# Ledger of designs, part 33: designed miniproteins, single chains, continued (4)

Each design is a single chain, and the fold is of that chain. pLDDT is the mean over its residues in the fold that is shown.

## One batch from the design tools (miniprotein)

Design m13199
Fold by ESMFold2-Fast:
Structure m13199 (fold): chain A 84 residues (1-84)
Amino acid sequence: MENVEKARKLLDEGKFEEAVKYAEQALKEDPNNVDAHILLAAAYYVLGDYKKFNEYFKKFLEIGGRENVERFVQELRRAQAVAA
């Protein structure tokens, strides 16, 4: 949870590469962490790494992400607003 919260704060600050590092640490602790996959997908999308975006987004959907798609959209919109 701490690594997920740090990643979210870093995304809000526009520190996308640092956010990726903390979200990856969250996945090392819990490979099925839904929030970590959402944050990684959003961060890679704004970084322009669409291959990694697709990988994390697909995994997010596989681990029961359909009901959390709105949460993904919210994180993506927030990251895009900061990147603008």
Scores: mean pLDDT 80

Design m13200
Fold by ESMFold2-Fast:
Structure m13200 (fold): chain A 91 residues (1-91)
Amino acid sequence: SLLEEAERLLEEAERLLREAKKAFEEGDYEKAIKLAKEAIELAEKAKELAMEALKEAETLEEILRAIALELRAIGLILDAELLIEKAKKAK
């Protein structure tokens, strides 16, 4: 389902963001930027799938789950973008 696909992509994006944060802590700013950008790409795809799931939602439970996944994706994108800006300034 679209919701299950969005969840899987968000879990992968969250893993990449954790790796990006570790790279940042280790002073590898190039790696931090690369991994954070990859996390954004997956989160944006998850957001798109969540938005499509919302359009096709037939139950209140599906609507709420789609909204929750979209918000999670937005939060992850913002966190990753902030990390990229910090890494760029630290170079």
Scores: mean pLDDT 90

Design m13201
Fold by ESMFold2-Fast:
Structure m13201 (fold): chain A 80 residues (1-80)
Amino acid sequence: LTEEQIEKLIESLKSILKTDPENALAWLELGKLLLSQGKKEEAIPYYEKAIELLKEKGEAFPNYEELLKEAEENLKKAKE
């Protein structure tokens, strides 16, 4: 993805979160995008929120255990 495409995707994800703040996948993707840009400190709260939501209702999602593990590993990377 180009830098412009990443910025547009971040805007779209933030808009989704304004209308659906419980969208765990949107929190997770926003965290991933920030981490990929080296914005580790900014990524932390997005991963923490994604993990919170996945723990609350994750059993309703297919593959939630994989998503939770991925989010926790990326949170660990962001804190380094």
Scores: mean pLDDT 78

Design m13203
Fold by ESMFold2-Fast:
Structure m13203 (fold): chain A 75 residues (1-75)
Amino acid sequence: SAEELLAEGERLFEEAVRAFKEGRYEEAIRLAEEAIRLFREARASSTDPALRLRAGIGEGLAGIIIGVAKLILKK
C-alpha cells in the first residue's frame, strides 16, 4: 500500500540520517536514494493529500542529505 511504501521510505530516511551522523556518507547517499524511490512510489500510489505531502517532504529532505554528503566527499 501507499502507507507501507511511505513507512519504509521513512525508515530508510532515518537510517540515512544515522549513517550521515556517523560519517558514513556513501552509505547515507545509498539509503537516501532508496528512501526517495519509495517516497515517489508512495506519492504515485495515493491521492491522499496528507500522504502525498509527507512523501514530498521526505523526498526533499533526503535530497538535501545526498547533496551535503556529496559535497563532503568531494572535499
Scores: mean pLDDT 89

Design m13204
Fold by ESMFold2-Fast:
Structure m13204 (fold): chain A 67 residues (1-67)
Amino acid sequence: MKPSKEDLEKTLQGLLDTLRYAREHLTPEERRAVADSVERIIDEIEKLGDFPELRAQVRAEVARLRA
């Protein structure tokens, strides 16, 4: 079942907050685990086609977390 646009936006904002928290507070091993988990979630969200700019921000933060 497709999530509502409000649920999708909240999920994407939550992913951004999680990635920012991981960059500041987690170990390199934990950061990689978070990046892997978020990448799997965002791949599923992309199939829905909504919020392309917010999805791009999530992908950019995943890339920063891996660096």
Scores: mean pLDDT 80

Design m13205
Fold by ESMFold2-Fast:
Structure m13205 (fold): chain A 85 residues (1-85)
Amino acid sequence: MEALRKEFYEKMAEIQERLKAAAEALAAGKATLEDLIKVFREAKKVLEELKKKAEEAGDEELAKALEEGIKKIEEEIELLEEQAK
């Protein structure tokens, strides 16, 4: 369980850093909404893989946290896709 939780925290830090960089690039006019959407979609995929591992390990607390994170990312993707129309 310790190794999975360490992987979760490391992956969450990586996702946060990438999302921040993508948002800053968009705000600076150096990236498009499509570029930001791609980063959010990649982040969602990573969280879905971690959730599957948490469920297989029986870590219900971690699985629930990941499910909430996935839903938030889905909401952000929908918002960005609406702006890109």
Scores: mean pLDDT 80

Design m13206
Fold by ESMFold2-Fast:
Structure m13206 (fold): chain A 89 residues (1-89)
Amino acid sequence: GKKVRELIERLAKEAKELIEKAKKAIEEKKLEEAEKLLLEAEIQLGLLGIAVGVAKIIGDEEAAKLGEKLIEELEKELEEAREKLEKLK
């Protein structure tokens, strides 16, 4: 499914950009902005999980594997950003 693969790549890119913005907000000690950006990243990651589920249902194994790898990488980055934010509280 070309569309599901494109959706997975787009959602992953958006989540990555939100995490990077959150890390910058953490560095600048903008706690409320960082919390909002991390929440937005978590929402995008949830949507990415749904897109991976759709890929599995339609039998696009390549798209599903790509999405699962991206989720694992983004979850680690999100947890690292969350831990940095908690240290500032």
Scores: mean pLDDT 86

Design m13207
Fold by ESMFold2-Fast:
Structure m13207 (fold): chain A 54 residues (1-54)
Amino acid sequence: MSLESKIASLYTAASILRVGVEIDEKLGSPQSVIEQNREAVRELEKEIERLKKE
């Protein structure tokens, strides 16, 4: 129950950040900002995968 809710929340956060990265790329945001947000998405994806294995 708690695990399922946490996974759903993290998945939503990752999706929002992915959209943000796409927008930042289109707006010509600094590469460092784009890279930071991509790393944040990867961290969320790793946490989701870890939780799914529990």
Scores: mean pLDDT 79

Design m13208
Fold by ESMFold2-Fast:
Structure m13208 (fold): chain A 70 residues (1-70)
Amino acid sequence: DEYLRKGGEAFRAGDYETAIKYYEKATEVLSGAKKAMALVGMAEAYKKLGDEEKAKEAMERAQRLFLEEH
């Protein structure tokens, strides 16, 4: 997915705000495991920005989505 790819590129470049924007767009168009991957990316980017609460929320959303695959 283009948004997942761009989010990852921004994250590696240290542009965590841009990474979050692309991962958020990915969650709008993806489902299942790929959406969970975007949510994990958002959580990691929020942790890098020091936003522990938003990081926790994104990770909890990813965990719920993984459990729904069973």
Scores: mean pLDDT 83

Design m13209
Fold by ESMFold2-Fast:
Structure m13209 (fold): chain A 92 residues (1-92)
Amino acid sequence: SEEARRAVEEAAREGERQGAKARGEVRGTTVTVTLEGANTRAMFGAIAGAVSAEYAGAEATVRVSGDTVTVTVRAPSEEVAARAAREVAKGL
């Protein structure tokens, strides 16, 4: 959805403000936000955002490999995907 795409772009911009190289992707009701070169604040922010995304009704998984953090959100609808993506952005 366009709203989920905008929310993902917002999360990527916030990750870049934290000094990371950020990218986001929306595929149906699945949202992925990846931060490369993430500092400790960005990593904790991603975890907090993922937790908030779960309270928004989505399933969220955080994977950390070195200084790369990936948040994957799987939502039951495009509306929940957009809401969950906004929660990830707010965490960052």
Scores: mean pLDDT 82

Design m13210
Fold by ESMFold2-Fast:
Structure m13210 (fold): chain A 73 residues (1-73)
Amino acid sequence: AESPEQLEADILTALALIYSALAKKSTDVNEIKEMLEKARELLEQIRSLGNEDAVKTAEEAVKDIEKLLKEKE
């Protein structure tokens, strides 16, 4: 069974990936910026849990949104 910390990391990571997916479907720069900020908040929470794989996945999600935002500006 997963530890509570591992389950929390998995949930937060899934949310970060959801925000990345929503940002990719958005045409509104302000909406993409909001999703980026939410993904960054999730990344900081994941970092506090010490789960390296979750951190890497969340960092990639944040970078994907940042790249998308630059392409739409």
Scores: mean pLDDT 81

Design m13211
Fold by ESMFold2-Fast:
Structure m13211 (fold): chain A 99 residues (1-99)
Amino acid sequence: GEVERLLEEARRLIEEARELLREGKVEEALEKLEEALELLEEAIRLATTEEELEEARELAEEIKRLGMEVLRKAPPELVPRAIGVILRAIGLILDLELR
């Protein structure tokens, strides 16, 4: 369904972000995490099953972890965006725990 497609695309972007971080491409990795968050937020809005919500939570936790790695490696100009990604991911995790 649509939720499955959004979750699969978000996972792909998260894997791309991980590879970009390995290559030292911090800004590009951050852009991929921001894109993954947009897809994940949409998937959570459309999700109707516990399995979909559990997968979304797992992806949000992974975005938080990678966002923290971006923050550690980020030049000063990218720090606010990295913090934004981490806080958005935490917000999604909390929203999912309250459902």
Scores: mean pLDDT 90

Design m13212
Fold by ESMFold2-Fast:
Structure m13212 (fold): chain A 92 residues (1-92)
Amino acid sequence: GAAQLALAKGLILSAKASGGTVSVSGSGDTVTITASGLTTTNQIAYALSAIGLQLEGNDVTPSLSGDTLTLTLSGLSAEEIAELKQLADDLS
């Protein structure tokens, strides 16, 4: 929903603002956002925000590996997924 989309957009924008890289991939009804080069503070903040949304019943899961944060989201429309892909591409 709107909260998942807002979190995803925030992560993409934050990663690019930090001089990092971001990729967005979709498979069926699931979208995966991989962001690297985030500050430690932003990485933790987005991971905690994702956990907060998950506890509220939203289909979002964070995964941390080194300097990379991956968000896996379900429940977004095809149009919302296309918007996220376009945002990541426009900021490359």
Scores: mean pLDDT 80

Design m13213
Fold by ESMFold2-Fast:
Structure m13213 (fold): chain A 63 residues (1-63)
Amino acid sequence: SEGDRLAQELADEAVELAKEHGYEKAIEWLRQRLDKAVAEGRLTPDQAEFALRIAERRAKEVA
C-alpha cells in the first residue's frame, strides 16, 4: 500500500540521518514525521509503530 511505502521510506531516511547526526536526533525526527503522517491520515498508527521499531533497531547499529 502507499502507507506501507511511506512508512518504509521514512524509516530508511531516519537510518541515514542516524549515520550523520546520531541515534537520538534521527529518532526524534522520525517520531515527528510519523505523528504528522498519522494525523494527516497517510499512515495508520500500526504502520507508524512498525516503522519506528524497525528504524530504532537499524539506527542503533549505525549510530
Scores: mean pLDDT 86

Design m13214
Fold by ESMFold2-Fast:
Structure m13214 (fold): chain A 87 residues (1-87)
Amino acid sequence: SKRKELEEYIDKLIDEAVAEFEATPPASDEEWRQRFIRLAQRLVDEVEKKAKELGFSKEEIDDLVGRALQRLASRFNQLRAERKAAA
């Protein structure tokens, strides 16, 4: 289904963002913030583009983007906390 295709695409985008973060960990709190903003913007742009291609409404896209951003933020906060605990 179109919904399943979009959900799998969002999962892949979040996993790629997390992997990019883990591969080149930020050196400062400012770099953590700037990298999160950059990765969040990429996620928004890619989800909006794919959802429009699949024919989702603006309201559905806004909801999906919001949920994807919450998921990315949760993963980022967990990784940052784990890194600080390991240091």
Scores: mean pLDDT 83

Design m13215
Fold by ESMFold2-Fast:
Structure m13215 (fold): chain A 66 residues (1-66)
Amino acid sequence: SLNEQLKAIEEEIREMIRNGTYSEEKAEELIKEAQKLAEEKVGPTAGKVARHELKELVEEELKKYG
């Protein structure tokens, strides 16, 4: 499902930050993938929401663990 795919992308980003393998380029690639998935399956607004939520996730995780 879309929710499972988005959760997998979220967990990959969290693990990169927590294990010290974070790359801004890789994170942006994953965020774009999530945006495209949400956009194609639901619509442009869902894509924008997914991008926003993942960007906030990156900022929060970097603040705590980066």
Scores: mean pLDDT 84

Design m13216
Fold by ESMFold2-Fast:
Structure m13216 (fold): chain A 68 residues (1-68)
Amino acid sequence: MTIAVGVAGSSLEEARRQAELAMKAAGGDGYVIVEGENLEEAGRKAREVARELGGGGLVVHDGKGGGG
């Protein structure tokens, strides 16, 4: 299962680390990272990607804590 990971206000390196953790926790074998300016945008984009992946897993990560 591929996990769609939305990231707001974080670096690509942090996004990848979080995506790997989320993938491992969900028992997936792949992930796709989508970046947004804030949590709402990142979540919207990640949901769209998850739907296109056939209903795969979805994770939204806030790189700033209260960034969105």
Scores: mean pLDDT 68

Design m13217
Fold by ESMFold2-Fast:
Structure m13217 (fold): chain A 88 residues (1-88)
Amino acid sequence: DPELIEKLKELSKLLVELRDQITTEEDLQYYAELMSKMRKEIEEFAKKNNNQKELLELEVKLSAEVLRKLAEKLNNKEILEKLRELEK
């Protein structure tokens, strides 16, 4: 699904931009924990489901959740606004 792939690319780009703004070990640990939880959920889903579209939908959902939580932790209003526009 081209729309899901483009959405995932944009979410990944925003997450990299946000990660590069991390200046504290505490925020880096929080990012690592969010990424670990996301990876585990994706891995468990992939073990039970071979549907690539459903996997992409889950990756988009979880990437958006990680981005939102990290942007809130870092008080990054610009990325929160971009995320809201992407979720329309």
Scores: mean pLDDT 84

Design m13218
Fold by ESMFold2-Fast:
Structure m13218 (fold): chain A 50 residues (1-50)
Amino acid sequence: KEMVEEVLRELGLNTSPEVVDFFTRVVGEDASDPEKIREKLREMGVRPRP
């Protein structure tokens, strides 16, 4: 959960508890691996802000 929040923060995305919880559920068991979280977000079309 904390790792998902950190990756979202790195990408300049919303880090509200609701958003973190949503992405944590989507990532599943990989939610503790920042590289896998980044890969999953990329697959979903999420891009970092400039």
Scores: mean pLDDT 73

Design m13219
Fold by ESMFold2-Fast:
Structure m13219 (fold): chain A 74 residues (1-74)
Amino acid sequence: DDERFREIVEESVAEQLPRAEELKDSGGEEDVEALLREVLERAERKAEELGLPERVHELLERARRALAERTTEP
């Protein structure tokens, strides 16, 4: 269920967001990016383990691409 996957991802992200904000205030931009990558990696692994539909993998790829665009800037 796409809705339930979104809920799980949103909850995981929401739980990490306050910590990411605090880390940003501490002057650790690298730590915030590392945290975001960890969240995405964990979500990917969870999606694979649960056998979620292809649409979920597409959403994860899109999220990873958005993060990469922010750091790559060719």
Scores: mean pLDDT 63

Design m13220
Fold by ESMFold2-Fast:
Structure m13220 (fold): chain A 73 residues (1-73)
Amino acid sequence: SKIEEIKKELEKLLKELEELVDNKAPISEILEVLGKIQEKLAELYKLAPKEEFNKIAEEMEKRLQEIIEKLKA
């Protein structure tokens, strides 16, 4: 389904983001990947039932927070 495709794309983008952060990539590259994640979440918001979207969004938000906290270390 389109929802499963977007979830796979989000997983790929999160992995890319984590690699950029771990490699201390320029902030501009990190912001580009974050923008792509935001676009995919907006697509999910339109396509997925509200309850399912909220569950996915909460999981993604927690993972994003973990990755972003690594920038402070």
Scores: mean pLDDT 83

Design m13221
Fold by ESMFold2-Fast:
Order: C-alpha cells, then structure tokens, then sequence
Structure m13221 (fold): chain A 73 residues (1-73)
C-alpha cells in the first residue's frame, strides 16, 4: 500500500541520517542530498502507480548505494 511505502521511506531516511552522524560535513551534505533525491523519486513512482513492493526495493537499493558512495568520498 502507499502507506507502507511512506512508512518505509521514513525509516530509511532516519537510518541514513543516523548513519551520517559520524561522517564529515561533505559526506552528510551528500547523504542529505541523496535523501531529497529519494523523496522525489518515490513520489514520482507513487504518482505513476508503480507497485509498492517495487518502490520499497528501489528505496533499499538507493539507501545502500548512497551510503557506499558517501563512504568512498
């Protein structure tokens, strides 16, 4: 359901923010930028009627890539 998508998004955003607390300012700025991109992407996918389970998988992949990319900075 759409509610499950938004609940999952809130959880992921919190996890990403918590993970960034020990990072440099540049890495935190990157994570915050990634969260904003994820919000736009998920809102777009919801508006297009994409299946909630596919949106959740996309968010999980986005989180992993964003953290990995920040750690390589």
Amino acid sequence: SRQQVYQHRRRIERQMQDYSTTMSQDQRDYINSSIRRMRRLTDYMVSRGVDPSQIIKTMDSFQRRSIDDANRM
Scores: mean pLDDT 88

Design m13222
Fold by ESMFold2-Fast:
Structure m13222 (fold): chain A 69 residues (1-69)
Amino acid sequence: MAEELVEKAEKALVEGNWEKALEYAEKAIEEDPTNAKAWYLAGAAYRRLGNEEKAREYYEKARELALAK
């Protein structure tokens, strides 16, 4: 379930495991591409990994999805 993957991504971000956080967030996006929080968490992980361009892309997608709901 995408929500369980979102929770795992949040935990990985809190623990400083940016790669694992990105993995869980991307899996959550695969299961539910309309889950704004999953896109936001993937963006946060990309930012922590130093990929600012990907972070901006994913944050924008998260914002669009949040506004649509």
Scores: mean pLDDT 82

Design m13223
Fold by ESMFold2-Fast:
Structure m13223 (fold): chain A 70 residues (1-70)
Amino acid sequence: SENEKLIEEAERHLREGVEAFAKGNYDEAIKHLERAKELAKQADPSDPRVQELLARIDTLLELAKKAKEK
């Protein structure tokens, strides 16, 4: 379905963002995480998977931005 495709694509960008974060590439991590958030926001907001994705993305975005300030 459309919703499943949006969730899958958001999960891919989240994974890329996590990988970039682990490598210390905070700017790339932020770009991937912002894209993941945009895709997740287009998905069904009542879906618990979407709510969980958005929570993880927001947490990791804050961590990446904080790490970049170092």
Scores: mean pLDDT 87

Design m13224
Fold by ESMFold2-Fast:
Structure m13224 (fold): chain A 74 residues (1-74)
Amino acid sequence: SRLVRIVRGLARAAEARGDRETAELLREAARALEEGDYERAVELLEEAARRAEENGDLETAKGARALAEKVREL
């Protein structure tokens, strides 16, 4: 799905910036989306946004929050 690809893209970007914790949370969110567990995916995307923000990666934080809102619409 398009959402899974976007989440995996954000995970790759976070990893390239050295933020392995955020990348791991985003990969778990992508897996939850693939499994149809939208509630868990939202929780993981929100946690990833919080971790990215704590690490100063505001772009990844904004992206993860926007994706969480899109998943809530499913």
Scores: mean pLDDT 88

Design m13225
Fold by ESMFold2-Fast:
Formats: sequence, structure tokens, C-alpha cells
Structure m13225 (fold): chain A 79 residues (1-79)
Amino acid sequence: SPLELYKEGKYEEAYKKGVELLDSGQPLPTADPAEFFLYLAEAAKKIGDKEKAREFYRQALTLDPSNEKARKLLEELEK
């Protein structure tokens, strides 16, 4: 899974697999879509795609506005 690849430090592969899942148009195979977008944003940031990271952090906050981690990381990226 993209989440597992991210936890293993395989950020480029995690990002690619995560985007492929989003592009498939199928329901995400996760109980927490906000967490999925948070990890996808972190993977994008690690590979240098700050604009995609910003987009995915915003999506995570749209799904879970109470996610303090996503809010903090988005604020840090905006600086």
C-alpha cells in the first residue's frame, strides 16, 4: 500500500502508488481518507513536489478539519 511504502521510506514509490489509486476513480481502501492524503502529501514533500504536498494537505484538512498535524504541516509548508 502507499502508506506502507511511505513508512518504509520509499517516498517516490509511495507517491506514485498513491496517485495511481486516486486516478483509478475507485473508493480508497482505507478507513481514514484524511490520513491517506496526509501521507501522500508527506511523500510529495519528500520528493520535492511542494505544490502537490500543499494540495494534498488541504485535501486532508477538508476531510478532517480537526487534524492538527495536517494543519501544522500545511502552515510550515506555506512559510
Scores: mean pLDDT 77

Design m13226
Fold by ESMFold2-Fast:
Structure m13226 (fold): chain A 66 residues (1-66)
Amino acid sequence: SLLSEAARHYAAGQILYVAGELENDPELYKAAAESFRKAAELYRQAGNTDLAEEMEKKSEEVEKKA
């Protein structure tokens, strides 16, 4: 389902973000931001607007670290 796919991208974003912090790697931060943006799109399509907005905010915050 869209919601399950969104959750997987959210999880991927979290893992990549932690990896980016440990390695101080701009590419990992960019990958994390992309994963959060994908999760936001899927959550919005699934009708979960609040979580989509949260994912968009996370992607913006993480992208600034890259």
Scores: mean pLDDT 87

Design m13227
Fold by ESMFold2-Fast:
Structure m13227 (fold): chain A 78 residues (1-78)
Amino acid sequence: EDRRLAIRLAITEAVKAAGDAGIPLSDVIRETSRALGAPRSEVRRAVDELVAEGVLVRETGEDGTEILRLNPAALPPA
């Protein structure tokens, strides 16, 4: 469970660091997997959970690349 929280935090921090331009899903998976030693499948599942919860949005770029951005509606309340 703690590892899942660490993965979710690492994904959120990577997306936040990319800013309004977002970050390619493949880059988030690769960087988070490398940083935490977690399987890419586990990182992908965490991304899916964050998108389903409305924390992140997933968009398809011009070359078919999936891009992740923070959902502006998911800003912290205080």
Scores: mean pLDDT 77

Design m13228
Fold by ESMFold2-Fast:
Structure m13228 (fold): chain A 80 residues (1-80)
Amino acid sequence: GADAAALRGALAGLAGAAAGLALTAAGDATGGALAGGVGAGLAAIGYAVGRLAGASAAALAAARAGAAAGAAAARLAEAA
């Protein structure tokens, strides 16, 4: 369903952010940036698919939050 696409994107963004932070903390800034970036990208795709399919505002907001978290983790890794 539409909400499932957006929520799967949100979870991918959050997972990418968590992996990105963990890799950066372990000294792998390149892996951290890639994990965060991939998570953000997947969240953006989930948002776009959910939006086109008529997902709820809450599911779309979750996908945006996941994308923002992944992007923030990638930026932190790039600054390390």
Scores: mean pLDDT 84

Design m13229
Fold by ESMFold2-Fast:
Order: structure tokens, then sequence, then C-alpha cells
Structure m13229 (fold): chain A 60 residues (1-60)
């Protein structure tokens, strides 16, 4: 069904977010103060992008 396809796409968006977030967290733990600020900004962008993708999937 269309609803099942939307749910699968949301699951894919969440999976992609989780994988990218984990990589950024690993970098954050090893980073210096300046690099950490950049990583935190990337995490915020990643969150907003994932939410936008989910919102677009639920547009109807």
Amino acid sequence: SEEDKIQEKIKEVVKEFEEKFQKLMDEYLKANEEERKEILAEIEKLKKEAQKKIDELYKE
C-alpha cells in the first residue's frame, strides 16, 4: 500500500540519519574545540534535513 511505502521510506531516512549521526559523534569525541563546533553545526543540519524529508513524505 501507499502508506506502507511511506513508512519504509521514513525508516530509510531514519536509518541514514542514525548512521551519519553516529559517524559525527565518533568524530566529535576525537575532535578539538573548533572542530567540535563545526560537527555540532553539521548535526543540526542533519536533524533539519531528516525532519524535512519525513515531512515531505507525509505531505499528503
Scores: mean pLDDT 83

Design m13230
Fold by ESMFold2-Fast:
Structure m13230 (fold): chain A 59 residues (1-59)
Amino acid sequence: AEELLKLIKKALEIIEKYGEKPPKSVIKELAKELKVSPKAVKNTIEEVSKNKEEAKKLI
């Protein structure tokens, strides 16, 4: 739960800074920071970008 909330917060920051298609290097760095797979980061960014309002309600 806590790790997922951190991932959602970081995904929102990245989307606002880089848009819906951030560089692969940014995805890899976030994955390492949060100790998750790059695929998990990419999937979360895609889900958050589709539903930014609902993601903001979670944080």
Scores: mean pLDDT 76

Design m13231
Fold by ESMFold2-Fast:
Structure m13231 (fold): chain A 65 residues (1-65)
Amino acid sequence: SPDRQGDIRVRATIGRVNYYIRQGRIDDAQQVRDDTIRWIQSTYDQDTANRYISRLDQQYDRFIS
């Protein structure tokens, strides 16, 4: 289902972002985040997209803080 695809992709992106940040590859982490946000916005309604983006941003901010 689309919901399952979103959950899997967001989780995979969080893992990839963490990996890049731990390697000091901040630009790569930002690119993966931006690509995933673009995919979310093209795939889901605004409310669902905002929920996924918020979850991704909260994890991203925790990794760079």
Scores: mean pLDDT 83

Design m13232
Fold by ESMFold2-Fast:
Structure m13232 (fold): chain A 67 residues (1-67)
Amino acid sequence: MKLSDDEIEGEMLAVALASLRAASRAAGDEELAARADEALRELVAEMEAGTLDVEAARARYNELLAA
């Protein structure tokens, strides 16, 4: 299988968002968990559509960490 740099970074961001969602849910932070879930769903949809902008996806993840 051929993995591009964008595919690798997308998969790493998906793991990071899933981890953030799980940690937020475990901590009872429903707002952050919901936002992380939304960002993860958007990332997966973009990856499936072939429209992934990895820099934009990383920016969304960083905004969640700053909130």
Scores: mean pLDDT 80

Design m13233
Fold by ESMFold2-Fast:
Order: structure tokens, then C-alpha cells, then sequence
Structure m13233 (fold): chain A 63 residues (1-63)
């Protein structure tokens, strides 16, 4: 459960941005845009270094 891991691991400063990226990826997946979802998750990994492994793993599962 990606959202729960974000909540558990993110700092208070990172949490709003991490949740925003998660929601954007979920919306992309709902519209069948797996490539777009993976790109959003990779961008999250680059911008949120403490959660990098989590978002990179999620991007691999979507691709």
C-alpha cells in the first residue's frame, strides 16, 4: 500500500508533495495512462530523495 508507506516514511515537510504525486499517479492509472503514471512516480523519486526507493519501486510495478 503505497499511500500507507508514504505516510509512515515521509517527513512532515515531504508529506503534502508525496501525497500529491501519489494522487496524480492514481488518476493517470484510472485513465489507463501507465506510462504517465510511471513518469509521475519517477519525478517523485527525484524530488523526494528520502522516499526515492519507494517511488522507484512503484514506478517499476506500473511499467
Amino acid sequence: DLLQEIIDRATPEELPLAVLYHMQAVIALKYGDKEGAAEILRKAAERLPSLRDLFEQAAKEVE
Scores: mean pLDDT 83

Design m13234
Fold by ESMFold2-Fast:
Structure m13234 (fold): chain A 111 residues (1-111)
Amino acid sequence: GKDAKAVARGRAGEDSAEGEVEVTGANALGSELAEGSAAVAAASVARGDGGRGGAELVEKKDDSAVIRVRVTGASREGSELAIRNSAKAAAGGGGAGSGGKGEGEAEVERE
């Protein structure tokens, strides 16, 4: 199967964070599963830290996608964790939909 890779770049402040997850190697189904998986991961981690999180598909191509992750009301540490877990979840969803593996990575700047 085709392997998917997800790389997140984001910023985490004390009350809010956002990041973008670039997913490559995913087909159309993999990109949709990456979005859903990233949204669940962001929401779950953020709620664990008293905040709210979500993810939205911003751009979709034949074998790549860009997913925006937003977190509000969580600590900086919780926001960083939400973005990192969203990247891993996006890679797993992208790989699963494409019949391959997923590898996720994140770089998060503290503001």
Scores: mean pLDDT 82

Design m13235
Fold by ESMFold2-Fast:
Structure m13235 (fold): chain A 55 residues (1-55)
Amino acid sequence: SLLSREALDAAVDEILRRLPSATRDQALGAAESLGARDPDATPEQAVAAVRRALG
């Protein structure tokens, strides 16, 4: 993963909060895709990216 563990966990949790029917594996795949675009993202930035993508 290009994201820190904290950023990855924050992104996954935000995805699952917004898409409760999604699996954890689906959320991990989405978070990894965000990490590939912004590998230095902080947990706050990763959550913001999820909000922008899904909202």
Scores: mean pLDDT 78

